Designed miniproteins, single chains, continued (3). Designs and how they scored, part 63

Each design is a single chain, and the fold is of that chain. pLDDT is the mean over its residues in the fold that is shown.

## One batch from the design tools (miniprotein)

Design m10170
Fold by ESMFold2-Fast:
Order: sequence, then structure tokens, then C-alpha cells
Structure m10170 (fold): chain A 71 residues (1-71)
Amino acid sequence: SQQQLDDDIVLALAEIGAAVAKIAYRNGESLEEVRAFLDRLVAKVEASGVSPETVAQARAIAEDTLAEMEA
């Protein structure tokens, strides 16, 4: 279905965004800037109209990514 395709694409983009955030942080971006980037990423996922499950997964990816960088 179109919804499943949209959900799959949005989730893949969230994973790519998280990977980019990790690379940026390791290359000298501040934790504050990376946190803001991930917050915007989750907000865009929510605004895209994907399923609540996909939104929850994207949020988990962002939160796990931040936790890893703050460790």
C-alpha cells in the first residue's frame, strides 16, 4: 500500500539522518546542534502523516542515537 511504502521510506530516511548526526558529532558538531537536528527530524516524521508505529520507531532511533552520543 502507499501508506506502507511511505512508512518504509520515512523510516529509512530517519535511519540515514541518525547516521549523519553521529558522523557530524564525531567531526566536531556540538551535542546541542545534533540534538536540535534530531528533534527536527522527528518533527518532520510526525508531520509526514506516516503511521503512529513509524513515528514511534523514528523517535526511538533519535533517542537511542542521542543516548549513545551522550554516553
Scores: mean pLDDT 83

Design m10171
Fold by ESMFold2-Fast:
Structure m10171 (fold): chain A 77 residues (1-77)
Amino acid sequence: IDMNQIYANLRTAIDNNDWATAQAYVRQIFDMYGITLSDAQIQQAVNLFRKARTGSSNVATADEQALADQITAAMAA
């Protein structure tokens, strides 16, 4: 399963205000790292991914990776 495809689908879901799909992909990402999140935490993560999308024309992969790394590090601490 390709992580880049999951991130692309998450971005599309956020752009379309498809909350259920966006939450499912965020949960899948964190589950792959062995982290279980509540519905409220998943909603916050979706909102953070949405806010990280600033000023790029077609791809925000670096911002998404940086945000994911930061969240993972914070949860591990």
Scores: mean pLDDT 64

Design m10172
Fold by ESMFold2-Fast:
Structure m10172 (fold): chain A 76 residues (1-76)
Amino acid sequence: VEELKQKIEELKKTIKKKKEEIKKLKKQIKALEKEKDQKGIARLVGLTLRVIGLEFEIELLEKKLKKLEEELKKKE
């Protein structure tokens, strides 16, 4: 039970860190949306793809977290 609680906490910390990274990237994207040149567009696309990648990772981690939380609730 204790090991499962530790895994849940560690996973929550990882998810929180990735969500914070997405917030930072979204702020950079908003700043770059004011750029109208080809170089600005290339950077915007790169940052947008990185956000999509992180959102996908978070979705997988959140599904894993829910499974672990359900398993913890079934024990006792």
Scores: mean pLDDT 79

Design m10173
Fold by ESMFold2-Fast:
Structure m10173 (fold): chain A 60 residues (1-60)
Amino acid sequence: DTLKRLKEAAKEYGKDLSDLMRRMGLRDEEELRRWVEQWVAQGVDEDQLTTGLITYLRSL
C-alpha cells in the first residue's frame, strides 16, 4: 500500500505527509490514493511510483 509506505517514511525521516500533498495540489489522503491509482491504471509501476514519492518526501 503506497499510502502506508509514505506514512512510514514520513515518520522515519521526520517529514510531513501533509506538506507533500499540498505541494502536489492534493487535499487529503483519499486524493493521494486516487492519484496513485490513476497512474498505476495508466501502466506506471506502483513500486517505482512509491519510491519516487518517498524520494520527493525526503527532499522536503
Scores: mean pLDDT 84

Design m10174
Fold by ESMFold2-Fast:
Structure m10174 (fold): chain A 86 residues (1-86)
Amino acid sequence: SKEELIERLEKKFPDKKEEIKKLIEELFKELEKLNIKLPEDMIYGYIEKFLKAKEEGKTEEFIKELEGLSKSTDDYKPFLNAVKSV
């Protein structure tokens, strides 16, 4: 569930709770808009990657990677839109 994803991410990144909540809420809105369903572990993995990229100052590089992936499949568009909106 969305709530379980938030709990898992907040446990790993306890200093980023507000960012996680905003990002997951926006991601699920984008998933609904595009009528895309993704495995929960895929969502977890990409959000974890994004949060680590932010810690390392590599946010721009991560967004460029997602933009490239979004050209090959629509599955990455919800992540790209969510990341750009927060």
Scores: mean pLDDT 81

Design m10175
Fold by ESMFold2-Fast:
Structure m10175 (fold): chain A 105 residues (1-105)
Amino acid sequence: MEEVKKKIEELKTRIENIEASIDDLKRQMDAALKKGDLDTAISYAWVIAIAAREGIRLAEELKKLAEQDPENKEKYLTWADERIKRFEEVLNEALTRIAELEKKK
């Protein structure tokens, strides 16, 4: 079970790194939009969408591992479900932004 906890903590770190990366990419996308650089903004939106999908995948993997740790299962499932919801929102926002910006070109 110690190995399961270690793998969960490694996944949490990877997920948190993706969240930080998305926040940075969003700032870069907003800067490109303010400059009127639609091509650069669309490129950042695609990278955000890819990052969000990876975040969902890792969080789902964490949920599977959490099933093997009954003592901490509820804590990890709650944590992962919150991140999946946030990544789904980020993914939807990025895809919507891509569609809107493509129409302006």
Scores: mean pLDDT 88

Design m10176
Fold by ESMFold2-Fast:
Structure m10176 (fold): chain A 87 residues (1-87)
Amino acid sequence: SLSAAQRQQLIAQTDQLLQRYQQRLAEAEKQGAPQDEIDTLRQIVDLLAQERQALLDGDFAAASRLAAQATGAAIRLIGDRVDQELA
């Protein structure tokens, strides 16, 4: 179970990630990046949006699963490490 403060913090963190990946997607499309890169960025944006909705619904099991899927897609795309603030 998450406290109301922890839930608000996770929503804020998810909103920041969603904004960053939306910007990266827009830039990739503008630069004519490979289709596989664009498709993966779209998948990450969709997963983060679903995670945000799960957090709003109080479905923390779904939110955790969606966060893991988004992180996996990001690692596959760029080799970035898992953000410890999402753990």
Scores: mean pLDDT 81

Design m10177
Fold by ESMFold2-Fast:
Structure m10177 (fold): chain A 78 residues (1-78)
Amino acid sequence: KLEELKKAIEKAAKEAGGKVTSVVVSGNTLAVSIEVPPEKIEEVKKAVEKAAKEAGGEVTASHVSDNKETLDLGIKVK
């Protein structure tokens, strides 16, 4: 389930115009960092949230960097 979730997130981010730069797995949680053009932050966030939900995960935390070039997400596996 974690591998399926990770692949779904990476695919969704890439298709929405983002680039996954880091994925850290800790128990049932993924910490994902995505490099994203500022104008696509909302599109990438929505695409990843949808993909995570469909793959059996839930986005529990989101943070946009001050320069709006990085989106950090915490995702928990159900």
Scores: mean pLDDT 79

Design m10178
Fold by ESMFold2-Fast:
Structure m10178 (fold): chain A 62 residues (1-62)
Amino acid sequence: TKVLQSRTAPDATIHVSRDEETGNFTVELYDRNGNLLDRLTGVPLEQFGIGVLDGISRGLLG
């Protein structure tokens, strides 16, 4: 699991983990208190090179 700081929501953190069964990624947004705000599952590696990665880097997840 990797933790990234959100750029559009600075009090939120982005957790990225890989599902070893599918090879896809799970992206989760947590607030500063550790509450889950949003979850995106089943993200293939190829999608990280387009709009999904841009959304993640901005802390939007969509």
Scores: mean pLDDT 63

Design m10179
Fold by ESMFold2-Fast:
Formats: sequence, structure tokens, C-alpha cells
Structure m10179 (fold): chain A 74 residues (1-74)
Amino acid sequence: GAAKSGEAAAKAAAEGDAAAASTAGYQMHLAGRNEGNEKAAEAGKKAADAGRAGDSVTAQEYGKLAHEYGKKEE
């Protein structure tokens, strides 16, 4: 679900793993879209883009936001 993917993106970004953060952010983007959670989907996309760019600080920020927005699936 979106919350789990967002948590994974934030965790990977915190560890400095830009590739893992990008992958998790993309999964969060897809999960958010499937759930109709546009805020989670957008945050996931931004986390993926930042991770791809090697910006671990921005990836961590948006990964955390994606996790929080995705929590509606709890």
C-alpha cells in the first residue's frame, strides 16, 4: 500500500541509497494513484525524482510526506 511504500522511500533516502529511494518513491506514486490518493502519489513521484537525481535530503523529505499521506490506507 501507499503508506508502506512511502515508509520504504523515506528509509532508503535516510540511508543515502538514492537508487532504492527512487524505486520506493515510484512504487508509492503507483500505489497512491491506485488508491486515489493524489497527494501521496505526487509526493511519491517527487521522492522518486529526487532519489534519481541523488538528492537524498529532498528524497527523504518527500518520502516522509508520502508515508504520512498514505496512512489513510491504515
Scores: mean pLDDT 72

Design m10180
Fold by ESMFold2-Fast:
Structure m10180 (fold): chain A 100 residues (1-100)
Amino acid sequence: KLPEGILISDEDLEVVREYLEKYGLVLDDKSLEIFTKILLLLLQHASNPLSQREIAEKLGISQSTVSRLISRFKKATGLDLLNENDLKKLLKELSEIREK
């Protein structure tokens, strides 16, 4: 269960931005905010990853927007955000950026 309106810290946005730029993926501020919300939602459900439809319903956005962002991320990084093992790899890499 997520409350309406996921709160994103500036730190979360910066960590995600740095990670994406490392892989050559540059998102505009709106797409970065939406993508960061998708990540936070998936991380809350890491043991049972949500479908694209469930993510869209929880965030109040279109499934096509979710699909496009996840697809762009997979193309840039090789990680599938709907795969539990790939989510665990991403968590480790994001933690390494935060420690810097």
Scores: mean pLDDT 75

Design m10181
Fold by ESMFold2-Fast:
Structure m10181 (fold): chain A 86 residues (1-86)
Amino acid sequence: MAEELLEEAERLYKQGKYEEALELAKRAEEELVKEKNQEVRDRLAPRIQVMIARSLEALGKLEEARALLEEALRRFPDDPVVREAA
């Protein structure tokens, strides 16, 4: 569920559909909270946070996007996706 929602959010973002991408990325975050597999959570969480932040940035919500990326860097300092986004 969470991975499929994230992949669809990434596709929508590439199409310039930023509000729809943000909605699906937030839904992916909600589904990830219910995920029992820690490895899956650790793999998907940084990608989901970056997708939410990039969608917020594209929508002009720059302060919200920056705060989220700063939090993601604190949680996942060595993640390549987070490092590229920040």
Scores: mean pLDDT 82

Design m10182
Fold by ESMFold2-Fast:
Structure m10182 (fold): chain A 120 residues (1-120)
Amino acid sequence: EEIEELIKKGDEAFKNKDYETAIDNYLRALEMALERGDLETARKILDKIVDLVIQLAKEGKYDLAFEVIERVALIIFRHLDYPTAYEFLSEAAERLEKAGYPVLAEDVRMLAFLRPTEPL
């Protein structure tokens, strides 16, 4: 399955508030983009994932929002060197902070510091 098809499936699921399906498709697309070294596409997918995390937080689904953040950090650190991984996660944290979710932004910054390659 192509990355573009996974993004499309994720977008439709997100639009329909099927967050579980949106998460699965976006995370799979992110992993494929990173495995291919396609950093531009990976950034685009990460922006969509941050939109989804913001929506989960707006709906009070903080545990699921944190789970998504943790899975994203794990995927990023498995595929990117530390400077690039730190850049990606810092961009995500800044966007969460600006959206009014400083605790989730701090969670991303802490995960960037801890550098997890295995589930916490």
Scores: mean pLDDT 86

Design m10183
Fold by ESMFold2-Fast:
Structure m10183 (fold): chain A 82 residues (1-82)
Amino acid sequence: SSGERNQQAAQQYFDRFSDAVDLTRQAIENGDHQTVDLLLQAYFLLVEAALAQSNGDDDQAAQLLAQADQLFQQAKARLDQM
């Protein structure tokens, strides 16, 4: 059974999605459409990373996750300046 390992991975992604929801709310409140676009792209990359990981493509999952994290960091930095 891979249930515990899969739950741990799912929790990692859901925590990132939860943080992204808060950042998206802030971006919408500030009227920052560019930050909303960055967060939307990061969401799609997180989904693709999770799918790649579920297919056993660990290297692709790691690359997609790194790209998502970079976009989240950019979004957070933009909001921290507002």
Scores: mean pLDDT 79

Design m10184
Fold by ESMFold2-Fast:
Structure m10184 (fold): chain A 72 residues (1-72)
Amino acid sequence: MSKEEYIGKLLAALLPQVPPEDIGPLARELAKLTPDFDYKELTEFVVELARRLAGREITPERILEEARRLVA
């Protein structure tokens, strides 16, 4: 399984508000932000994204904005 496929599965499970058509492009962008992350770090990263976005409107743009803050 590719890193992008793994991120896509995590997004579908933890951020189900993201439309299916946006999962692939979003997973690709998140993979670019996390080049040195192993599967454990990727799991913790997406869990933290879901936690920070809880109670907010979930959009691909907001997920990417929060992801950039997390990797800075």
Scores: mean pLDDT 84

Design m10185
Fold by ESMFold2-Fast:
Structure m10185 (fold): chain A 70 residues (1-70)
Amino acid sequence: DEVAALLARAEATLSPAQVAFLRAVAAVARRMTPADIALLKESIETATDQLSPAVRAEAVALLDAILAAQ
């Protein structure tokens, strides 16, 4: 499971709070349409002042994995 592998990788490099955020993003995205996931991905990619580069990169990777699985 690509999503599980990405979350395990994030646990090695990010804080527990950042990992909890990524788990919440993955849980929400799994219930979204492909179009809504694409909008969420664009929003995260442009949130340069709100999210660290590491969190943005991991969130985008998770959203890409979920899109590929649908």
Scores: mean pLDDT 82

Design m10186
Fold by ESMFold2-Fast:
Structure m10186 (fold): chain A 100 residues (1-100)
Amino acid sequence: SRKEELLKKAEEFREHAEINRRAAEENRRLAEEYRRKAEELRKEAEELESDEEKKEELLKEAEELERKAVAAESAADINRVGAEFSEEQAEKLEKEAKEL
């Protein structure tokens, strides 16, 4: 029936939203981990005495981790927006099915 078809499409959007929500959480956690590691490297660089080359190496590694954190945050935002869109589509289809 048309009601069953709408509910099936709604379920597919719900599954897509769940996948995107999980991806957003994972990318958010990765961003937090990269920032934590970058901060640890900056602290190590501050504690070094007179080893400028080693300080530069640690700071460069910290900068790379910050770039990875920014990329992970961007991915999390994209996944969150995707989940919200899919949830909205599912709600519309579920509402249409209830009116049949």
Scores: mean pLDDT 90

Design m10187
Fold by ESMFold2-Fast:
Parts: C-alpha cells; sequence; structure tokens
Structure m10187 (fold): chain A 69 residues (1-69)
C-alpha cells in the first residue's frame, strides 16, 4: 500500500539522518585532531548520504500527494 511505502521511506530517511549526525560528530573530531584528510573523506560521505536523503524526501512528497489526491 501507499501507506506502507511511505512508512518504509520515512524510516529510511530517519536512519540516514542519524548516520549523517554521527558522521558530522566524527568530522568535528577529525578537525579537532588536525586530521584534514580524514575530515575530507567524512565530508564526502556526508554529501552522498545527504543527496540520498533529498531524493527520498522528494519521493516521500510525491507519495503523500498521491495519497491525499
Amino acid sequence: SLESEIERIEKEIASLEKQIEDLRRQYAEKMDAGDLEGAQELAFQIAELSKKRTELEKRLAELKKKLES
């Protein structure tokens, strides 16, 4: 059902947001330690997960619009 797909996507978005938050904490720790290369690698991972989150948010909006229309 649309409701089941919406719930699945919402859970995936929540998981991605938690992963991004954890990576941002690691990024801050790398910056504090002067590990600029490690920080850059984490920044790339954060960017990739953020792009995935944005695409899921777009899909979620489409499904919610379909459910309400």
Scores: mean pLDDT 88

Design m10188
Fold by ESMFold2-Fast:
Structure m10188 (fold): chain A 88 residues (1-88)
Amino acid sequence: SKVERRLAQLPNLTVESVRLFLASLLATGKKVEYDEETKSYIIDLPELAKDLGLTPAQLSAYLRRLEEAGLIALEDLGGGRVRIRIRE
């Protein structure tokens, strides 16, 4: 809702790349863990990339674009795990 409205205003991101990311978070279930304390998602990057039909490098590039646009914050947890916080 609010994130989707913000995405429509951003000239530097493809809406399709961000929709694909958001849709994957809703669809994967078992590849995404939600941390209630930090209000963040923990993903298995290689497994999520596979579920999306992407390489890990392609998914990493999409996540970096979202972070550069101020939409998310990324934290490397090691072992292919990444914390993603959606910035409101």
Scores: mean pLDDT 69

Design m10189
Fold by ESMFold2-Fast:
Structure m10189 (fold): chain A 90 residues (1-90)
Amino acid sequence: SAGQELVEALGRASQALRDAGLTDAANEVAELGHEVAEKLNAGDIEGALKAADKGIEVAQEALKSVKDEKQRKQVEEAIKRAQQAKEEIE
């Protein structure tokens, strides 16, 4: 489902940020991904989309600090997947 893909994409973004040494941003994206899952399970689609938007924003901001090209591409791909999954839920 698009909801599952969104949660998985935020999880991948969190892991990619952690691999890049951006632990605080990785933890924030992971928490927002958990919030998305909780909101979707509760039927709060609006709340889930707001949490997803915040997670994407945090990941995009953290991306500016990723210096390794391969790691940057991994974060970018995860963000794109999250954006696509979010659009399918809307």
Scores: mean pLDDT 88

Design m10190
Fold by ESMFold2-Fast:
Structure m10190 (fold): chain A 82 residues (1-82)
Amino acid sequence: SEEERLILQLEMLKLVAENIASRAEKLGDTELAEEARQISEEAVKLINDLREGKITVEEARQRIDELYSRLEEIKKKVDELE
């Protein structure tokens, strides 16, 4: 189903965000680490909201797109810390 597909995307996004947060923390940027962790937390919330029927598939897609955009910006900043 579309819901199952979105949940898988969110689970992957959560893992990527956690990895970026870990990298930022090791590089000494606690603010970027916190921003990445917030994305991970929002992904978990969306998974729960989708499973409980508290959010529509259309709304979830929009939120996922927003999370991807934010994560890409954080990733670029973390990559610049090298």
Scores: mean pLDDT 88

Design m10191
Fold by ESMFold2-Fast:
Structure m10191 (fold): chain A 65 residues (1-65)
Amino acid sequence: STLEKLREIGRLLRERDRAEKAGDAARAAQLSAEIVRLARSLGLDVGTDDTVEAVERRLLAHHVA
């Protein structure tokens, strides 16, 4: 469901932040790719140059509105 995917994106964003802090660039990149994949599967118009931060802002706007 959409809600389950939104929760999974939130979890992946937290894991990516942890990987970045640990200096694991490869893991952070893998997590970023999965976040973009899930966001696109939700019908979010995520361009090829969209950042994970841009996707996060769109999800927060969707959740809070």
Scores: mean pLDDT 72

Design m10192
Fold by ESMFold2-Fast:
Structure m10192 (fold): chain A 83 residues (1-83)
Amino acid sequence: HMVKLVVGLSGTLEELRKAYEELEKDPSPERIIEVAKKLGLSDGIIEAVRRHPEAVRKALLEAARKAIDDGSETAEASVEVPL
């Protein structure tokens, strides 16, 4: 069944912009994990990248975009993943 994965981001606007740019340029699981670690995301999210890299990448891009557009240092996005 599909499970809702919630990704919350916190960081400076510069860190969030860099994260967005890195994720947009490189869809590899290794890059997604690197960005998630830089943003301080949980081991659970990192493990989710190994199983569903595109779903987690989409959630991270959406969260970072929201933070950038709002000028906020925090944002959240969700995506449905098969588990």
Scores: mean pLDDT 76

Design m10193
Fold by ESMFold2-Fast:
Structure m10193 (fold): chain A 87 residues (1-87)
Amino acid sequence: SNIDEAIIQAMEEIIRLAKEDPEKALYNAELLLEKLKEIKAPEEVIELTEKIIELLKKLVEEKDEKKKEELLKEIEELAKELIELAS
């Protein structure tokens, strides 16, 4: 469906941005969450998006490179789970 395709594309972009520009990744993830709530997306998709946003907020504030790597790994794993649900 058009909604599933949009979710997949949005999550792939958020993953790319998380490494290069975590503030932009956070902004895009918050916009995605707003849209998901408006369209009454499945609760599990909304919950995973909220978890990704929480990790992105931590990533934006983090200064330790090892902790950034750990946060990025967690974000990538949750995003992959969300993409699989939308597929």
Scores: mean pLDDT 85

Design m10194
Fold by ESMFold2-Fast:
Structure m10194 (fold): chain A 73 residues (1-73)
Amino acid sequence: SIKIGPFVAVEADDGEHRVEETPPILVDGKTLLSFRRTSRRRDGRISHVLDLIEHTADGEEVVLFSIGYTETP
């Protein structure tokens, strides 16, 4: 199985919003990638967006893909 993580908290407020990121990894000595997960809680529902991010040499971030998913009790 492909393992994503560990996720590290970058931002959290009031328990309704959380941003977590993996440490950037260098792929094939050329491409610097990380995963970012943004989580939001509303009305007993938790929603997540998982982004794969490329970090460019000029300090820009490029989102390569995004997956949205939800969890409910």
Scores: mean pLDDT 74

Design m10195
Fold by ESMFold2-Fast:
Structure m10195 (fold): chain A 55 residues (1-55)
Amino acid sequence: SLEERIAEARRRVTELGQRLLDLVKAGAPQSEIDRAFAELVAAGDELHRLEAELR
């Protein structure tokens, strides 16, 4: 269902956000931080798109 897809997208955003924070705290290379940030932004965009479908 759409609600299940939204719940999954929300979990993914949370997981990717935590990974980004972990990479920053660990002093990971900027290229890895940039990739993680891009993945987080894409996941957030997908969540926003799915939530818009509810209306």
Scores: mean pLDDT 86

Design m10196
Fold by ESMFold2-Fast:
Structure m10196 (fold): chain A 95 residues (1-95)
Amino acid sequence: SIMEKLLEVEKKALEKLKELYEKDEKKAVEKLEEFVKKLKEEFPDVKPLLLWKSEPRSEFEKKLMEVEGYLRQLILEKRYEDALKALELLLEVLE
C-alpha cells in the first residue's frame, strides 16, 4: 500500500538525516535548506503547517520543523503520492 511505502521511505530518510546530524550538524542544516528549496519548487501551491508553539532552539530544528510542516500538509490534503515523492527527494538530497 502507499501508506506502507511512505512509512518505509520516511524511516530511511530520518535514519540518514540523524546520522548526518550526529556527524556534521552544519551539513545537515545545508541539506535541509536544499530540500526546502526543492519542496517550494515542486509544490508551490502547498503552505506548510506551523508545527511549533515556541521558537526553535537551532537552525536544524527550525528547518526540520519546516520540512515536517510541508509533509504533514500533503498528508492532510490526501496527497499521498506527492508525500512519497517529497520523501524520495529528501533521500536524494541526503546522498
Scores: mean pLDDT 82

Design m10197
Fold by ESMFold2-Fast:
Structure m10197 (fold): chain A 57 residues (1-57)
Amino acid sequence: GPAEQRRFEQATLYAGMMLLQGKSDDEIIEGLKNVFGLSEEQAQEAIAAARARLAAL
């Protein structure tokens, strides 16, 4: 639903910021779980989406 889409979008932005700071995937996964309540699979999805967006810049 819209709330889940908003959460995932915010999580993707957070993951992108952490990637730019040089954080590891494990650190980003823990951050996404703690801040957004994502599962490990959802956190990995957010990281993949953030990497794709950064690569397109």
Scores: mean pLDDT 86

Design m10198
Fold by ESMFold2-Fast:
Formats: sequence, C-alpha cells, structure tokens
Structure m10198 (fold): chain A 75 residues (1-75)
Amino acid sequence: KLPSVAEFAEELATLSKEERIARLEELYNQYKSKLSEKEQKGLEEVLKLAKESTDERELRTLALLAVHEIRRVLE
C-alpha cells in the first residue's frame, strides 16, 4: 500500500539513511509501471540526488517529494 506523505514522514524518522533510500527505491519500483517516461525520469533523478546527498534534511525533502509525486499520479 502506498503511504501518505505524513505516514512516510513518520516511517522515515525511524529508518537509517540506507533504509530510507531502500524504501524509496522499493516504492519507485512498485509504482514505476504506472508512471509516464517523463515522470519515471524525474523520480530517477530524485533517487539519484537522495543517494548522493550528505544532508539529512535534503534527503528527507527529496524522499517526501517522491512519495507526493507518486500519489499525485495515482490519485
């Protein structure tokens, strides 16, 4: 089940950086077939930036943005 942005924010607070990235990749892979090529590329760039980020605040923002975009497309 796709979490709400608020639910995902709470989940991320309990996870390590590596677990947050893995969770984001899991959600992307689960829903990517429902996204256009443009939306897939946008989320791939968000995932890349999240993996490369050394800033916890930036990583959190990118993760929440990704879930928000997936929800927007599915709703």
Scores: mean pLDDT 77

Design m10199
Fold by ESMFold2-Fast:
Structure m10199 (fold): chain A 90 residues (1-90)
Amino acid sequence: SVETASVVLDTSVDQEVVLEFAAGTVTLRASAAEQTITVSWRAAEGSEITVRLRAADGTLVAEVTLSGAEGSVALPAPAGLWTVTVTLRS
């Protein structure tokens, strides 16, 4: 199955958003001090996660695809509004 969710995060402040999918959970954490968005996931074995990061103007800045039941990736995101799109495939 494939599920997708998008969320807008402001990296000028610390915040956390949890996305619940049928196949697992993805946590997005914005850090103002580190200027990063950290994507952490826990899903079924054999799952694949794709993360797309877009700037406020809609420019795609990063796209990463990772596999595994769990993991974490930190994406540079200078202070501002960012759209994070997460696709979980299981």
Scores: mean pLDDT 86

Design m10200
Fold by ESMFold2-Fast:
Structure m10200 (fold): chain A 83 residues (1-83)
Amino acid sequence: SELKEYHKKVVEELKKALEKEGFKILGEEESYSPTSAEVTIIVERVDPETGKVVRYKVTIKTEKATVDGKEVVLSGISGEELA
């Protein structure tokens, strides 16, 4: 539950950052396990330089890891442009 709560906070902060940059959220998918959480978000905006609509798939994965002999929770973010 603690991992899931942390993951939700990371996702919320990323969504706020994307919205501030002019992105609209088109959809999201969630997946959870006892040791990991993943959300995929589809976003779009009008590119301010080109005037074209651009879309991205953004994935956030949060996992338990061990750093210096201590259990920690780490998040990774990846993105790809959609055709």
Scores: mean pLDDT 82

Design m10201
Fold by ESMFold2-Fast:
Structure m10201 (fold): chain A 104 residues (1-104)
Amino acid sequence: SPREEMIERARELGLSEAEIEMILDAWRAMDPDEKDGKITREQLVAFLETHMSNEIEDPVAFADEMMAKFDKDKDGVLDYREFTEFMKDLLEWVRKKEREKLLE
């Protein structure tokens, strides 16, 4: 199942239990109907607009950049593996931005 494969991939990538739960919550927010185990560009944009508006000024441009980086087969969607790899990079980017804001 996509959920079990995401958990295994996240552990392989060295993500913490808290980060794994964040990834699972993000997937569930984007794919609540459990369709085909894939995230579309439109679902990614909607997620970024809803949850990352304070961190990301242009969700559409950010989504396009991330799709170009992680959608290696260019099918226009992220599978569970590509999504997990994307979320690792997103969480690292968020931590860097939060660290910058704390150094006032």
Scores: mean pLDDT 74

Design m10202
Fold by ESMFold2-Fast:
Structure m10202 (fold): chain A 74 residues (1-74)
Amino acid sequence: LSKEKKKELLEKMLEVVKESIANKESPQELADKLAELMKEFGYSEENVEAWREVFSHMSGEQVLTLLEAELKAL
């Protein structure tokens, strides 16, 4: 992904995470939604499944922190 497309993806993922936290969704529900976004942005099936697995074991707050750090690193 280009830097601009990665920024767009991360910003959309952050919105999804914030909504998921507000709605008290499970880690699996959040992971599935984030995986769909990554797939829409052209990530490989292998990368999407790897990240789905990682996110499914994280709290919404942990995912939020990770994505904010990734956005700052751009």
Scores: mean pLDDT 85

Design m10203
Fold by ESMFold2-Fast:
Structure m10203 (fold): chain A 80 residues (1-80)
Amino acid sequence: SAMEKQKVLTLMEAEEGVTRILITTSKNEPEEVRNALLDKAEERIRELTKELKEKYPEYAELIEERENEILAFIEKEKAA
């Protein structure tokens, strides 16, 4: 339904926001803390997308597309 799609998009957008905050915060931290924050960001997004795909399987492709976008900028930060 349109309401379920909007809920999925809103939850993914909120988690992307949290991920951006964790990435920004990590830049001011010692390497061990930075890596822990980036690992937590990855863990959070993977857990959210697993839960959302279980609850809303018709949106699995949309969820995976958004997950891949978020994971891509976490990986760029880990490589830096």
Scores: mean pLDDT 87

Design m10204
Fold by ESMFold2-Fast:
Order: sequence, then C-alpha cells, then structure tokens
Structure m10204 (fold): chain A 65 residues (1-65)
Amino acid sequence: GVAAAREAIRRALGDAEVPEEVLERAARLISQGRGDAAGALLILEGGVPAELAERAVREAMKANE
C-alpha cells in the first residue's frame, strides 16, 4: 500500500532531502504500479539524481509487491 511504498522510498533515499509532498505523491504512484512516473517525479520535483531515483523506485516497487 501507499504507506509501505513511502517507507521504502524514504529508506532507499537515505540522507537525501526530498519534500514530504513529493514523497507522498511518489508513494501513491508506486502503489498504483506507476514506477516510471514516480521516478520522473523524484527527479524533476524532488531534485533526486536519476541513478538514485531509479534505485529508490525499484526497491519501493519490490517492497510493495
């Protein structure tokens, strides 16, 4: 669910600062199976480097299975 996806994203991002609103939206996209959209959101609005965003999305989608 959204809560599990959010926790997985936060854990994968580690010390990276991302606005809470962006994390909530990304977690919702992950819970809907929209990993590509979540990754784009983290990069464009979260300021997350592409490699880190891809890893975070991959781990969050796996954790949300």
Scores: mean pLDDT 81

